# Designed miniproteins, single chains: the designs that were tried, part 50

Each design is a single chain, and the fold is of that chain. pLDDT is the mean over its residues in the fold that is shown.

## One batch from the design tools (miniprotein)

Design m1717
Fold by ESMFold2-Fast:
Structure m1717 (fold): chain A 61 residues (1-61)
Amino acid sequence: SKESIKLQVLADMLSIARDTDLWLSDRYEAQGKSELAEQLRKSAEDTQRQIDELRKQIDKI
């Protein structure tokens, strides 16, 4: 359905943001900036939860 396509596109966009935060987290960890790396990982985890909820909505339609 059109709604399913819209939710899938949103999930894909969020997955890019998640992957960017994880990539930055790894780089800051390598620089000894552990607190900043942890904040980015928590941001990525929050984004993953949003993706999971969107995918649940897709599965219901």
Scores: mean pLDDT 88

Design m1718
Fold by ESMFold2-Fast:
Structure m1718 (fold): chain A 78 residues (1-78)
Amino acid sequence: MKEEMKKILEEMKNTPDPAKQEELRQKYTELSLKISEEIKKRAKDYVEQMKLIEEWNKENADIVKLQREVRKLEAERA
């Protein structure tokens, strides 16, 4: 999952085709939803869910950085 998410974000940065960018965004969204569901399964309490999200972000700082870069590029194009 981590490797797959990173590949999708890198492809989004490098893909000139808007249709393919949209397809990649959909795939990324599906993976993000899977992570959210796993967090909900591990912790039903909201505070504990937030801690798991924070831990995931720390472990996957490279993915978080790529997400910010993609969002900045999209904002600049908009």
Scores: mean pLDDT 75

Design m1719
Fold by ESMFold2-Fast:
Structure m1719 (fold): chain A 80 residues (1-80)
Amino acid sequence: SSETIKEAEELFEKVIELAKEMLKRGVPIDEVTKQVQEAAVELARELSKVLSPADVQRLMDKFVKKYEEATGKKLVIPEV
């Protein structure tokens, strides 16, 4: 639903902000990226239960792009 998409986008923004805070505290980028990637895979799996595959892919693509823009690291999210 439109509400679910909005909630997912807001959650992604919070995850990126937390990742930026972890980096400022000296957590290695590879560790932050691993944790974010694991969380994104779990979220994609949960979203796939309530959203179309096209909507899930669109949300994941936006998240990957925003994370790369914020941190300089590309997330690799396997197909769910």
Scores: mean pLDDT 81

Design m1720
Fold by ESMFold2-Fast:
Structure m1720 (fold): chain A 91 residues (1-91)
Amino acid sequence: EEPMLDSSSFSPEMKELARKLVEALENGDKKAAAEYAAELLKLLAEENIPEENKELKEKIFKVADEMAKKVLSGEEMVEKIRPLMDEVYEK
């Protein structure tokens, strides 16, 4: 369902984007999925990464832009997101 990354960090808008991402993935709509994933990553970075860690925020924004532009597969998105999410939670 929705809380794949961290449900405690998800605002109502993030939850709606996560829901739309799941629906796009179920529908095989890779373009919509990439766009929703990119938007969700940017929103997560803005809300949860403090200004002291702006390098990580910029990395996430770059990955989000690449996802939207290149229409990355779900697998490719997960591979790019996972190490960044680990860095967010561990550092």
Scores: mean pLDDT 68

Design m1721
Fold by ESMFold2-Fast:
Structure m1721 (fold): chain A 74 residues (1-74)
Amino acid sequence: RPDAVPLPAEAVEAAEAAVAAVLPEADRLADTGGPADVAELLRRAIALFAERYPEAEEVVALVRAALEEAEARL
């Protein structure tokens, strides 16, 4: 089976920076606003990331999994 094509370094760095920025904000919103606000933030992050980095399927899948986990905790 063909393995996934490795992501370019700049896309990986951008994805790591975006996740690092979103996760602490999501935690802050979970404490202040509640799980619905966290889910909305994650949905927006996934949509924007998928639009800018369509080739970064692995990162999009990770962010989507985080959203699904957050929604499951609602």
Scores: mean pLDDT 61

Design m1722
Fold by ESMFold2-Fast:
Structure m1722 (fold): chain A 82 residues (1-82)
Amino acid sequence: SLKERLKKAFPDMSDEEIEAYLQELERRREVSKFADDLIKKVKAGEISVEEAIEQARKWAEERGDPETGERLIEMIRRYAEQ
C-alpha cells in the first residue's frame, strides 16, 4: 500500500503525517489524471482547447476549488500547444 511504502521510505514520520501526505498525493493524482485526459482529447482532435478549458473550469467549480481550476487551465494551455 502507499501508506506502507511511505512508512518504509520515511520511518521517522508519524501515521498522522503519512495520512496527510497520502491525501495530498491522491488529490494531486486526481488533478493530474483529469488534466492528462483533457490534453489527450485536445491532441486527438476530440475537443478544442477552449472546450477543455471550460471542462476544467466546471470540474473545479463543482469541487469548490477555483485555484485548482486556474492551474488546470494553465496546464491545458501549456501542453495542448505542444
Scores: mean pLDDT 78

Design m1723
Fold by ESMFold2-Fast:
Structure m1723 (fold): chain A 125 residues (1-125)
Amino acid sequence: IDEQIKLLEEIKETLQRIRDLLLDIKKSTKLSPEEEEFVNAVIDLIDTLIKAIQRMIDEMKSTNTPLSEQELLELGNAVIAVLESVLNVLKKLGVENPELEEALKELRELYSKLKVPGLPEPPEI
C-alpha cells in the first residue's frame, strides 16, 4: 500500500507541475477567447484529477486498503485523458515548451507503473 500511495503522490505532484506550466503559457501567450477556454478546460480537468487522487490517498491511509483494479483503471484512463489534452494544447497553440514536454514524459512513465490489465497504451510525447 505504501508503494501505491507514493506512486499516487508522485502522479499528483507531476500533475500540479503540468498545471502550473499551463498557467505560465496563459500568462506569456496572447490567446484568443476560444484558445483560453480550451486551456482553462484542460486546467480544470487536471485540477479535478488532483482532487480525486488526494481523495484516493486519504481513503487508502484511513482504511489501510489498496485501490481496487477498477479504481486503478479509472485513474489510468484519467491520466491518459490529461496526457492527450495537454498534447492537444501544445499542438493547437503551436508552442514548444521543453519543461512541459519533460513533465508529460514523467507522467507517462508514472502511468506505466500502475500495471493494471486493460490500461490503454499511453500517447508518445
Scores: mean pLDDT 86

Design m1724
Fold by ESMFold2-Fast:
Structure m1724 (fold): chain A 82 residues (1-82)
Amino acid sequence: MEIKPSEELKKILEKYTGKDTMTLGEAIQAILRYLKENGLYDPEDPRKYIAPEELKKVLGRDEFDGTDLDALAEAIEKYSEK
């Protein structure tokens, strides 16, 4: 399923995708890549990530489990154009 990210989400994703529209899977991978490259993970559990304030505004939460891709997918879809 293709999505069109909100302006706030687009600012984070554009450097990884270069697209105005992308698949949900591409958006999930771009978010995970952003979090890993910026070291935004829980030191006690590297499967968990801590969202910075700008990403928290888009996802509606402070942290998420990097292995719970369904929850991440739902958050991204909610903050994207349908």
Scores: mean pLDDT 63

Design m1725
Fold by ESMFold2-Fast:
Structure m1725 (fold): chain A 88 residues (1-88)
Amino acid sequence: MSFDNLEEAREELRKLVEEGDEEAELQLRAIEIGEEIENGKVNEERLKELQKELLERRYEIAMERAKSEEERKEIEELYKKKLAEIEK
């Protein structure tokens, strides 16, 4: 997609979120986290909290969309692995 600036990207993502796009919700949250980091508002502890929040939301969406028990197990294993990496 073509965006002229970050605010336009956020506005389009907000619109998609209102339409029920779960991936747009994740992208919007990732942009918000990126802005907090860029603005120097984030220390190491806060960064870990934000990464956990984003990971948990991705996990919830992936689990809801999972079509099989095998897919759910893979999602859970990836979640646990990523969570351990963040908590390191």
Scores: mean pLDDT 74

Design m1726
Fold by ESMFold2-Fast:
Structure m1726 (fold): chain A 90 residues (1-90)
Amino acid sequence: SEEEAKKLYEKGVEAYRNGDFKTAIEYFEKVIKEYPDSKYAPEAYLLLGQLYFLQFKFDEAKKWYEKVIKEFPDSEYAKLAKVGLAILES
């Protein structure tokens, strides 16, 4: 449900805010795997890209940005992912 997806997403955001990037990645991957059709899925894809970017794992960041663009091309998150890719390719 959207409520269950929201709870997992919020746990990921809390871990991210605390600098626990490994735990944040696990929760965002769980949102995508268990609730791929939720409104939180496109945002979770974008946040995975950002988390890998912050860890200087640019190849992984690029993969997650490309995934949100492919899966949710008309979303605001796809627009943000395109900006992220442009920065990585600069």
Scores: mean pLDDT 87

Design m1727
Fold by ESMFold2-Fast:
Structure m1727 (fold): chain A 74 residues (1-74)
Amino acid sequence: KEEELKEKIEVILLSLSRILGLPVEEVREWFERGTSVEELVEIAKERGLSEGSIEAIRLLHEELVRLKEELKKL
Protein backbone atom coordinates (compact mmCIF):
# COMPACT_ATOMS: atom_id res chain seq x y z
CA LYS A 1 0.00 0.00 0.00
CA GLU A 2 2.48 2.64 1.20
CA GLU A 3 5.15 1.34 -1.22
CA GLU A 4 2.63 1.46 -4.10
CA LEU A 5 1.59 5.04 -3.24
CA LYS A 6 5.26 6.08 -2.92
CA GLU A 7 6.02 4.56 -6.34
CA LYS A 8 3.09 6.38 -7.96
CA ILE A 9 4.19 9.67 -6.38
CA GLU A 10 7.77 9.15 -7.62
CA VAL A 11 6.58 8.44 -11.20
CA ILE A 12 4.48 11.64 -11.22
CA LEU A 13 7.36 13.70 -9.75
CA LEU A 14 9.65 12.38 -12.50
CA SER A 15 7.03 13.29 -15.13
CA LEU A 16 6.74 16.83 -13.73
CA SER A 17 10.55 17.08 -13.62
CA ARG A 18 10.76 16.17 -17.32
CA ILE A 19 7.94 18.54 -18.35
CA LEU A 20 9.37 21.47 -16.32
CA GLY A 21 12.99 20.70 -17.28
CA LEU A 22 14.01 20.85 -13.60
CA PRO A 23 15.73 18.35 -11.25
CA VAL A 24 13.32 15.91 -9.61
CA GLU A 25 14.68 16.97 -6.19
CA GLU A 26 13.50 20.56 -6.80
CA VAL A 27 10.04 19.35 -7.88
CA ARG A 28 9.88 17.07 -4.80
CA GLU A 29 10.80 20.03 -2.55
CA TRP A 30 7.97 22.13 -4.05
CA PHE A 31 5.53 19.24 -3.49
CA GLU A 32 6.68 18.80 0.14
CA ARG A 33 6.22 22.56 0.73
CA GLY A 34 2.65 22.38 -0.61
CA THR A 35 3.34 24.63 -3.59
CA SER A 36 0.06 25.50 -5.35
CA VAL A 37 -0.72 24.46 -8.93
CA GLU A 38 -0.93 28.17 -9.83
CA GLU A 39 2.69 28.67 -8.69
CA LEU A 40 3.80 25.69 -10.81
CA VAL A 41 1.88 27.09 -13.80
CA GLU A 42 3.67 30.46 -13.40
CA ILE A 43 7.04 28.65 -13.39
CA ALA A 44 5.99 26.70 -16.51
CA LYS A 45 5.01 29.95 -18.28
CA GLU A 46 8.38 31.52 -17.34
CA ARG A 47 10.03 28.42 -18.84
CA GLY A 48 8.05 28.94 -22.09
CA LEU A 49 6.07 25.69 -21.89
CA SER A 50 3.10 25.01 -24.19
CA GLU A 51 -0.56 25.11 -23.10
CA GLY A 52 -0.61 21.31 -23.43
CA SER A 53 2.34 21.01 -21.02
CA ILE A 54 0.64 23.42 -18.59
CA GLU A 55 -2.55 21.30 -18.67
CA ALA A 56 -0.44 18.16 -18.03
CA ILE A 57 1.13 19.92 -15.02
CA ARG A 58 -2.35 20.76 -13.64
CA LEU A 59 -3.53 17.14 -13.99
CA LEU A 60 -0.32 15.69 -12.50
CA HIS A 61 -0.45 18.12 -9.56
CA GLU A 62 -4.09 17.14 -8.87
CA GLU A 63 -3.09 13.44 -8.80
CA LEU A 64 -0.11 14.19 -6.50
CA VAL A 65 -2.37 16.00 -4.00
CA ARG A 66 -4.78 13.03 -4.06
CA LEU A 67 -1.95 10.51 -3.45
CA LYS A 68 -0.47 12.67 -0.67
CA GLU A 69 -3.84 12.72 1.14
CA GLU A 70 -4.13 8.92 0.76
CA LEU A 71 -0.60 8.48 2.16
CA LYS A 72 -1.47 10.68 5.20
CA LYS A 73 -4.41 8.36 6.02
CA LEU A 74 -2.14 5.33 6.35
Scores: mean pLDDT 80

Design m1728
Fold by ESMFold2-Fast:
Structure m1728 (fold): chain A 55 residues (1-55)
Amino acid sequence: SVADAVAALDAGDFDTALAILRTLPPEDASRVGVYFATTHSDPAVLAEIQRIAAR
């Protein structure tokens, strides 16, 4: 779920977060990407989230 992906990102568990994001609809992955961009400063993880959202 979106909540599970956000919880994993906030915990710094990016592998789990990215795995969850790949199971979500692109629109939900995009929403998580917006959240990540406003709360985190990791451009590599943000780029991977954006790539997942663009699939």
Scores: mean pLDDT 80

Design m1729
Fold by ESMFold2-Fast:
Structure m1729 (fold): chain A 71 residues (1-71)
Amino acid sequence: SVSLSTLRRILEKVAAEVGGRSLLTDEEDQLLEDILSGKISLSPEQRALLEENREALERYWMRRFFDKKSE
């Protein structure tokens, strides 16, 4: 399970990302991908936290999508 504090820390790193570089560890990056792809069930509080950071998460998803296409 993902704690609210862990998710908040990950989202702070996503929001602080500048110049297209990722501040996430490989484990945090995988966890966030699993959350956003629906592999992990979230509480209402966790979903609210994601919505508060929607813009940063959309940038993260787009970057990750294009990075995968460049393989």
Scores: mean pLDDT 71

Design m1730
Fold by ESMFold2-Fast:
Structure m1730 (fold): chain A 68 residues (1-68)
Amino acid sequence: KEEAEKLLDELLAARDDPARFTQVLIRAVKKFDLTGEQVQEILAATQLPEEEARERLRKVFDEVIKKK
């Protein structure tokens, strides 16, 4: 939802800063109760070009929202 989109934007903005990225990722894990597999998908997605990373991250968060 709206909160997931904001966290997605923060993750992409922070991907060049490991310390900031880790803090945003921890917030996402706590807020959405992300599994280890979902965390690995997020990490893999951030290795992609920005547009592809954004699409992959949106899919992960959509799956999390639907499961809740």
Scores: mean pLDDT 77

Design m1731
Fold by ESMFold2-Fast:
Structure m1731 (fold): chain A 76 residues (1-76)
Amino acid sequence: EEDEEILKRAGIEAVDIMLKNGLVDEETAKRLKSLFEEGKLDQAIALAEKEVGEINAGVFEITVATIYAADRSKRR
């Protein structure tokens, strides 16, 4: 449960980073954030892959993992 909440926050933060760097448009960013807020993590990753392409989706996935790991290290 707590790990899922950390992953949701990491996903939302990663979407903001992608939007700031021009990797995703505002409409796609809103859809991705909505999916993370609803806990639909698999659907959010699939949407990112479809809308921004495989390479940018890979960058997004690494960004989420990095934020998640950093947040986890603060709790331990």
Scores: mean pLDDT 72

Design m1732
Fold by ESMFold2-Fast:
Structure m1732 (fold): chain A 98 residues (1-98)
Amino acid sequence: MDSIRLFFQLLTTLEPNSAILVYGDKPLSLEDIDAMAKKLGLSLPYLVVLLPKSVGEELKRVLGDSWKKYVLEGKSAPEGTILVYEYDGKKLTLKETL
C-alpha cells in the first residue's frame, strides 16, 4: 500500500506523458522503450520508471484499458521500490529510487 501511495505522488509531480511506465516479467528492451517513446511523442532524454508488480497491477486495475497508452510490459522493480531511469538514446541511467 505504501508503494502505491508513493507512485500516485510521483504521478502528480510528473508532466503527463513525460515518462514511460514499465512493469512485468519480461527483460526490458531498449527497442520497446524507443517504440513507446515515439508513440507518446517523447523527446530525449526522457524518464523510464520501473514499477513493482503490486503497483503495476493495481494501476492497471484502476485505469483499465487506458493504462496501455503509457505502460510498457517489461521488467518490474523489486517490491516496495520504484526505480526511475533516464534514457538518453543509448543507455538507461538510474536517477532515483523511491
Scores: mean pLDDT 72

Design m1733
Fold by ESMFold2-Fast:
Structure m1733 (fold): chain A 83 residues (1-83)
Amino acid sequence: EVKELVEKAIEKAMEAANELPDDVQAGILILSAAVAKLGVEKGDYKEAAEFLKRVLERFIAQGYRTPKLEEALKLAKEAIEKA
């Protein structure tokens, strides 16, 4: 289920935020809320997953790589593949 994968990806991203600097944590929390809103309001969980993937890749590229962020990215990619 694409929706369930997006929800799990958001949960993992928020868990990862607790292990990151305050500015990055705030960024991930705001982003996770925006992704959830995009899925709920537009009903397009594929678009939500693609947006989440792009931003998680950006945080990882900036050096904020954690196992939980990588797991969140994997879940977002799986959501895109199933959509």
Scores: mean pLDDT 76

Design m1734
Fold by ESMFold2-Fast:
Structure m1734 (fold): chain A 74 residues (1-74)
Amino acid sequence: SSMEEIIREAVEYAKKHLPDELTTRLEAGMAHVALQPGGTAEDMIARIEALRARAPAEYQPIIAEIAERIRKMA
């Protein structure tokens, strides 16, 4: 899948399950990687896992699901 498709699908899932602030941070992190020369899905996953570690415990499993979905689309 393209990086744009990965971002679109991850953000749509996040909108259904996460607060707007976390969804915005997720989207910004993924977009940042997509703008980097040589940015990879693994780089996106690393940023999402960093967000997960700092998120409220109730949202950590949802963010982990997003990371797993990106791994499968990559």
Scores: mean pLDDT 85

Design m1735
Fold by ESMFold2-Fast:
Structure m1735 (fold): chain A 80 residues (1-80)
Amino acid sequence: AEKIEEAERLVQEAIRRALAGKPVPESIIEKLKELGLPEAAEAVAELDAAVAAGAPVAKIIGLALRALGEVLDAELEYRR
């Protein structure tokens, strides 16, 4: 449970930075991998790459929702 809450905080920080047009620190991506959420880490890396490429805000929002979805999927697996 605590690991999922930490992952949610990290993904929210990545989204906040991306929506502000700022780079996502590599430490966030690495920490998500350490927490056992490689799919969330990959989604955050794609979000960071889209920001660096100057993608439209709609695409950035779509990638942000995907990253949140990966964390929610992990939370649901812990309830089984």
Scores: mean pLDDT 81

Design m1736
Fold by ESMFold2-Fast:
Structure m1736 (fold): chain A 88 residues (1-88)
Amino acid sequence: SLREEVERLGEEAERAAERLVEAARAGDGEATLEEAKRLEEIMKKIGELYKEAVKRGDKETAELAKKVLDRVLRRVEEAREAIERALA
């Protein structure tokens, strides 16, 4: 189902976001870039599922996808802050 795909991709996005934050905190620029690219691809897929859920009138799946994207964006901001601290 659309909801099951959002849940699966959401878990993948959370794992990728964790790896991104860890790489950023470690000062590993190459790993940070690779995990950022992976996360961007997953987020794009979740965004497509969000649009499909809205089109179908599936409010629960749309809200789930939005919450996943919002949560991941907070983790991306944590990684950005870690990079700024490493460069300071």
Scores: mean pLDDT 85

Design m1737
Fold by ESMFold2-Fast:
Structure m1737 (fold): chain A 81 residues (1-81)
Amino acid sequence: MEAVREARTFVGLLLEELYRELERHGFSEETDRVVQRVLDELRTKAEEYRRQGKEEAARLLEEAARQLREAWEELRRRGEL
């Protein structure tokens, strides 16, 4: 379905941007702000898809946001005290 493919592309682009920030600044307050912005963008897009009745695409973005939050929390604890 088109919406699911668009959602996957959207997640991929955001994660690629985040990965570049991690390479440049590591586990820093700057990268943390980028993570928060990415999480906000994922939530906003998920709500938009849900309002359109595209539940599968919305759930994919919600799961991506959850995984990113968990991964970021774990990486910060291991990379930065």
Scores: mean pLDDT 81

Design m1738
Fold by ESMFold2-Fast:
Structure m1738 (fold): chain A 90 residues (1-90)
Amino acid sequence: SPIVKEFKERQKYYAENPINIAEELEFRKKLLEEAQKDPSILSEIGLTQELLLEEIEFLEELQKEVSEIDPVEYHKRLAEFRLEKRQKEE
């Protein structure tokens, strides 16, 4: 799948480069639309729809604060966001 290839290439790029929040948010929204048509896309990259939706919410909030972020700091903040969100669920 072209979208799966793009996801993997973006992850490789972020190993050594900052994440552009607006571009990543746009990509994640595109990934969600494709996954709604074909759910096997998410399983191929080890994601669930719930995790993807959480990451989109996180990126929307992060976009209000910064335009770019270090990938290590991004994953740390995403993990904290996911933990806080789960504490608010029934």
Scores: mean pLDDT 84

Design m1739
Fold by ESMFold2-Fast:
Structure m1739 (fold): chain A 59 residues (1-59)
Amino acid sequence: MIVTVVESLEEALELARKVGFPVRVLTEGQDWRLVESEEELRELLKDKKFPFGLAIERA
């Protein structure tokens, strides 16, 4: 599993777009979450401070 450090919410969105929704997202202290859209990813990351580490993979 590759954890990527993103410097902004937009970088996380670009990473997810490259994989293609739906995606699975892993964040520190959480289990894998299914994320079906950019809106859901924005909601998941809304309270995160950047830079932030996450993993994104194909669902």
Scores: mean pLDDT 77

Design m1740
Fold by ESMFold2-Fast:
Structure m1740 (fold): chain A 67 residues (1-67)
Amino acid sequence: SAMEEALRLGREAQRAAEEGDDKRALELGIKVSGLLSDEELERLIERLREEGYDKAANAIRAGRGLR
């Protein structure tokens, strides 16, 4: 599903950001923003933050802002 793919990419964005690859994290955030509606995207961002994936949540918010 799109949500499962978005979660997978979100976790990759978290790892990229943790490794200092902010460009890769942003690219993944842009991809995630393209898979979900704005409502689904906000729900994903909230879930990622609750799970401690703050860098992924930030990359996805930034990616959405660039569309």
Scores: mean pLDDT 86

Design m1741
Fold by ESMFold2-Fast:
Structure m1741 (fold): chain A 75 residues (1-75)
Amino acid sequence: SSEELQELLRQLDEAIRAGDVARAREILAQIESLELTPEQRALLSVVLRILAETARRQGHDELADELDARAAELE
């Protein structure tokens, strides 16, 4: 659902800002299990790119690359 996606994205943002790579990956797996509309996939792509930039600024380059790759898959 839209509400479930929004809550997971909020949790993903918190995990990334906290530098909790393991938690971020758990949340990404949960998001990937969701059946998303085209509009939700477009939103997710944009948000993942923003979060990838945040992760990269924190020195989590591998996580940032994973987020960018996931965003590209949604296009």
Scores: mean pLDDT 86

Design m1742
Fold by ESMFold2-Fast:
Structure m1742 (fold): chain A 82 residues (1-82)
Amino acid sequence: MKVLIITSDSIKGMEYATSELKLSAVTGKTGEEAVALAKHYNAQAIVVQADTGAAAKAAVAIVKERLDVKKIIYLTLSDADK
């Protein structure tokens, strides 16, 4: 299955996962870039990972609006260093 990871603009150092895992991690401020990547990778599920829930929810809402995503997994990170 294809999974797209979206992080908040406060997170830095995200990278692409290898095709071996069929995972893609993207850092973007807007859903436009996330939508383009989701279409390119045929994402069936989206994992939102961010330092805070507010930033993550904003990104998810934009992607949901532009793309008919079936599954969304929400992950929150501890307030690490920020």
Scores: mean pLDDT 50

Design m1743
Fold by ESMFold2-Fast:
Structure m1743 (fold): chain A 91 residues (1-91)
Amino acid sequence: VTTTSGTASFAGKTLTGSWLIHEKLEDTEAVATVEKDGKILAIATQGKTSTSDEVTVSVELKEENNTLIATAKAVDKVSGASGTVTATLTF
């Protein structure tokens, strides 16, 4: 079990990706949250895209050659600015 998290700033907002990665991809827990000024605008869980009036956020997990790659991406719908958080774990 490996826990990984990261943040990215975009358009005055913060994207936070959090991943609890187990030995198998299907056992991995992944959440991405977008907030501004302490207010949560959107939350996405693994394999789902969440859309609000201000942002779209998504979380993707993939496995390649004993490597798990977790990507959280958010887009500001007004400016088109984006933030991405990526975690890579090699087994």
Scores: mean pLDDT 75

Design m1744
Fold by ESMFold2-Fast:
Structure m1744 (fold): chain A 66 residues (1-66)
Amino acid sequence: MEGVGEALIAGQEALRAGDYATALAHFERAKRLFDEVADQLDPETVAVLRPWLEGNIARARAALAA
């Protein structure tokens, strides 16, 4: 998936650095790109990546709210 992997890596790096706003932006971009190509992906891959992306977005949002 072009762009999704790069956004995921950037989001994870921002989370490790404690930059939750940047992490959230990258994860939301990754999810948007993922959703654009989800119909072209293996259903097993979608079943794994979708909840992972949503979980990381929720985690970043929770950290920003704390």
Scores: mean pLDDT 79

Design m1745
Fold by ESMFold2-Fast:
Structure m1745 (fold): chain A 83 residues (1-83)
Amino acid sequence: SVEEAQKDQVLVNKFLQALEDGAKDSEIEAIINQLTNEEIKELALRLAKAYRDGAAPSVIEKLKLELHMKLAELQIEALRKEG
């Protein structure tokens, strides 16, 4: 739904900010567990692990792009179905 896509957008923004701020794993996991879409949740888990493990900047940037692209795709689909 549009409401679920909007909630996931807010949660992803909070998640990315928490990663940049070096938040605890438990805080990151609590945000991810609130995500409604399983594909967004899996991408977020992958990005969190890469960030924690000190992956190369190019890997982090690619995962961030994949997360943003998937989120945009789901928002467009939700608008088409509920418009």
Scores: mean pLDDT 83

Design m1746
Fold by ESMFold2-Fast:
Structure m1746 (fold): chain A 63 residues (1-63)
Amino acid sequence: MSAEEVSEVVREAERMIKEGASREEVVRYLQEKAGISREVAERVVDLLERGRGDAAGALLVLS
């Protein structure tokens, strides 16, 4: 995944969380857009909920 695509996915996931989307909705979005496993998607959501968009983006690049 390109850095630009990762940035867009992180921004959209953060927006979904801020707008009250369920954890399951965000996990599904990440799996469909990034092609990552459920385990990785749940870890990304945990990082985003902690305000760690930097770490979430790094995890998506490494996946």
Scores: mean pLDDT 82

Design m1747
Fold by ESMFold2-Fast:
Structure m1747 (fold): chain A 86 residues (1-86)
Amino acid sequence: MEKKLDELEEKIKNAKSKEEMIEVLKELIELAEKNLDMSDPIRKLLLEQMKKILEFAENNPEITLEQLKETGLQMIEALRKFLKES
């Protein structure tokens, strides 16, 4: 589990385009859907927020690559926190 988050963090650091970041954010959401307990309202809210951020990023061309990287790293930190409690 932690290894997959480390791999995604490296993908974020190495991303050279917004398209690459969108793909990494999709992978993070898929990982969250598989590993978060959706009966927990806090974890469900986190997943819903991640999905809204992805939708906003796909529909707003003015978002910078650096902003997407910052967002992805924040998502990884949130997932690390919730997965350590399992």
Scores: mean pLDDT 78

Design m1748
Fold by ESMFold2-Fast:
Structure m1748 (fold): chain A 57 residues (1-57)
Amino acid sequence: GREAVALRDVTLVGPENVLLPKGTRVTVLKLHEDGTAEVQTPDGVRGLVDAADLEVL
C-alpha cells in the first residue's frame, strides 16, 4: 500500500470509530471513487477516511 499522513484530526470510520491526530501516518489500502480512502493505522486498525484529509507520500 501507499503511505499517507493525516493533514488534520480525522475520524477513522469502521466497526469502531477512532480519532486519528493530525500527522498520523497510515497505509492506504484502497482509494474509492466517492473520495473515501480505506486505510490501516500502524497498530493495525482499519477503516475509512476522507481522502482529502490525507497527503499520499
Scores: mean pLDDT 81

Design m1749
Fold by ESMFold2-Fast:
Structure m1749 (fold): chain A 88 residues (1-88)
Amino acid sequence: GAMARIEANRARLRAEYDELKSLPLEEQIKKAPSYPLAVVINLVEDLLEQGITPEQIVEIGKKAGYEDKGKELANLLELLQRGRQITA
């Protein structure tokens, strides 16, 4: 019942995260808005750990023709980065 659904949802989110993370950064920017927010947050945390900045995401998105999508992803990255600074 409910437990099987929770397990299936967790497995699906993990698979979607692994799929999105396997893509080149330009494709990650393009496709991220179509993924669940939980998947996008995990991607943004990984990008921060790689040392990627919000400014780099905006530049890459603009160069690839996905300026608005790049700005949306960069905003999430900036919010999570600020959260880390407050809790450090």
Scores: mean pLDDT 79

Design m1750
Fold by ESMFold2-Fast:
Structure m1750 (fold): chain A 73 residues (1-73)
Amino acid sequence: AREEVDKALDELEQAVKNGDVEKAIESLKRLIEASKKLPPVEQTAALMRVLALAMEADPEIAQKILDAFVKEM
């Protein structure tokens, strides 16, 4: 579970850096699903990392990430 979250975070970071919006959204959905299997503290930490990545992203990518994040919560 944690390993899947870490892998999804790495994939999300790479997709954001590459400007691949579709892959960023896919990685985010995988991350949220995997994080549901973690204890609350670790789940919160993973979600905070997603928000940090969104803040560093291009505005268009950031908006898509935040929209998907809200929808999957």
Scores: mean pLDDT 74

Design m1751
Fold by ESMFold2-Fast:
Structure m1751 (fold): chain A 82 residues (1-82)
Amino acid sequence: KLEELLEELRREFQQALPDKPDLVEEIVRAAEEAGKRSGGDVVAALTAAGRTIARHYLEGKLSDDEMNRLFGVLERLRSRFS
């Protein structure tokens, strides 16, 4: 379940941010680490992804449009995996 979420998350984020692959990998890595620490909790993984997106936005690495696209992905995946 967690592995399926992480693969879908990577694919969706790569589509949303094709020009920023390093940021996508950082977000997915944060989700994976949180998911593994919580015994495979998909909500913990999605929460960590959201926090990492917010941090990158505050650091000026994501535009408003890019941040909105990534949070749109998280909302869809939360609905499907929760």
Scores: mean pLDDT 85

Design m1752
Fold by ESMFold2-Fast:
Structure m1752 (fold): chain A 97 residues (1-97)
Amino acid sequence: SEAELLNRLKTALIEGDQQTATEVLNELSQLPNPLNEGQLSLVALDIALSGQAETALKVLKTLSNQFKNDEKISKALLFLTTETENTHEAIQAIKNT
């Protein structure tokens, strides 16, 4: 299911596992529907709350280059990257008063 694949993607990104993230994105690419932005926002939130946002963002940058010709995955990765960056910055701003 999409939800199971997104949960595997989240774990791979948090752990810096580019190989597993690539495998999951190839599976997501084969699904007929666009990825749900609400579910991607929840993945971004979980990444930001994990304390591993910087690790995940490095992997996301590499994946965005790998999947640049896959319009569905490229769009989803741009959304996920932007949401992760914005959420991470918001959390850091709150902590720094």
Scores: mean pLDDT 85

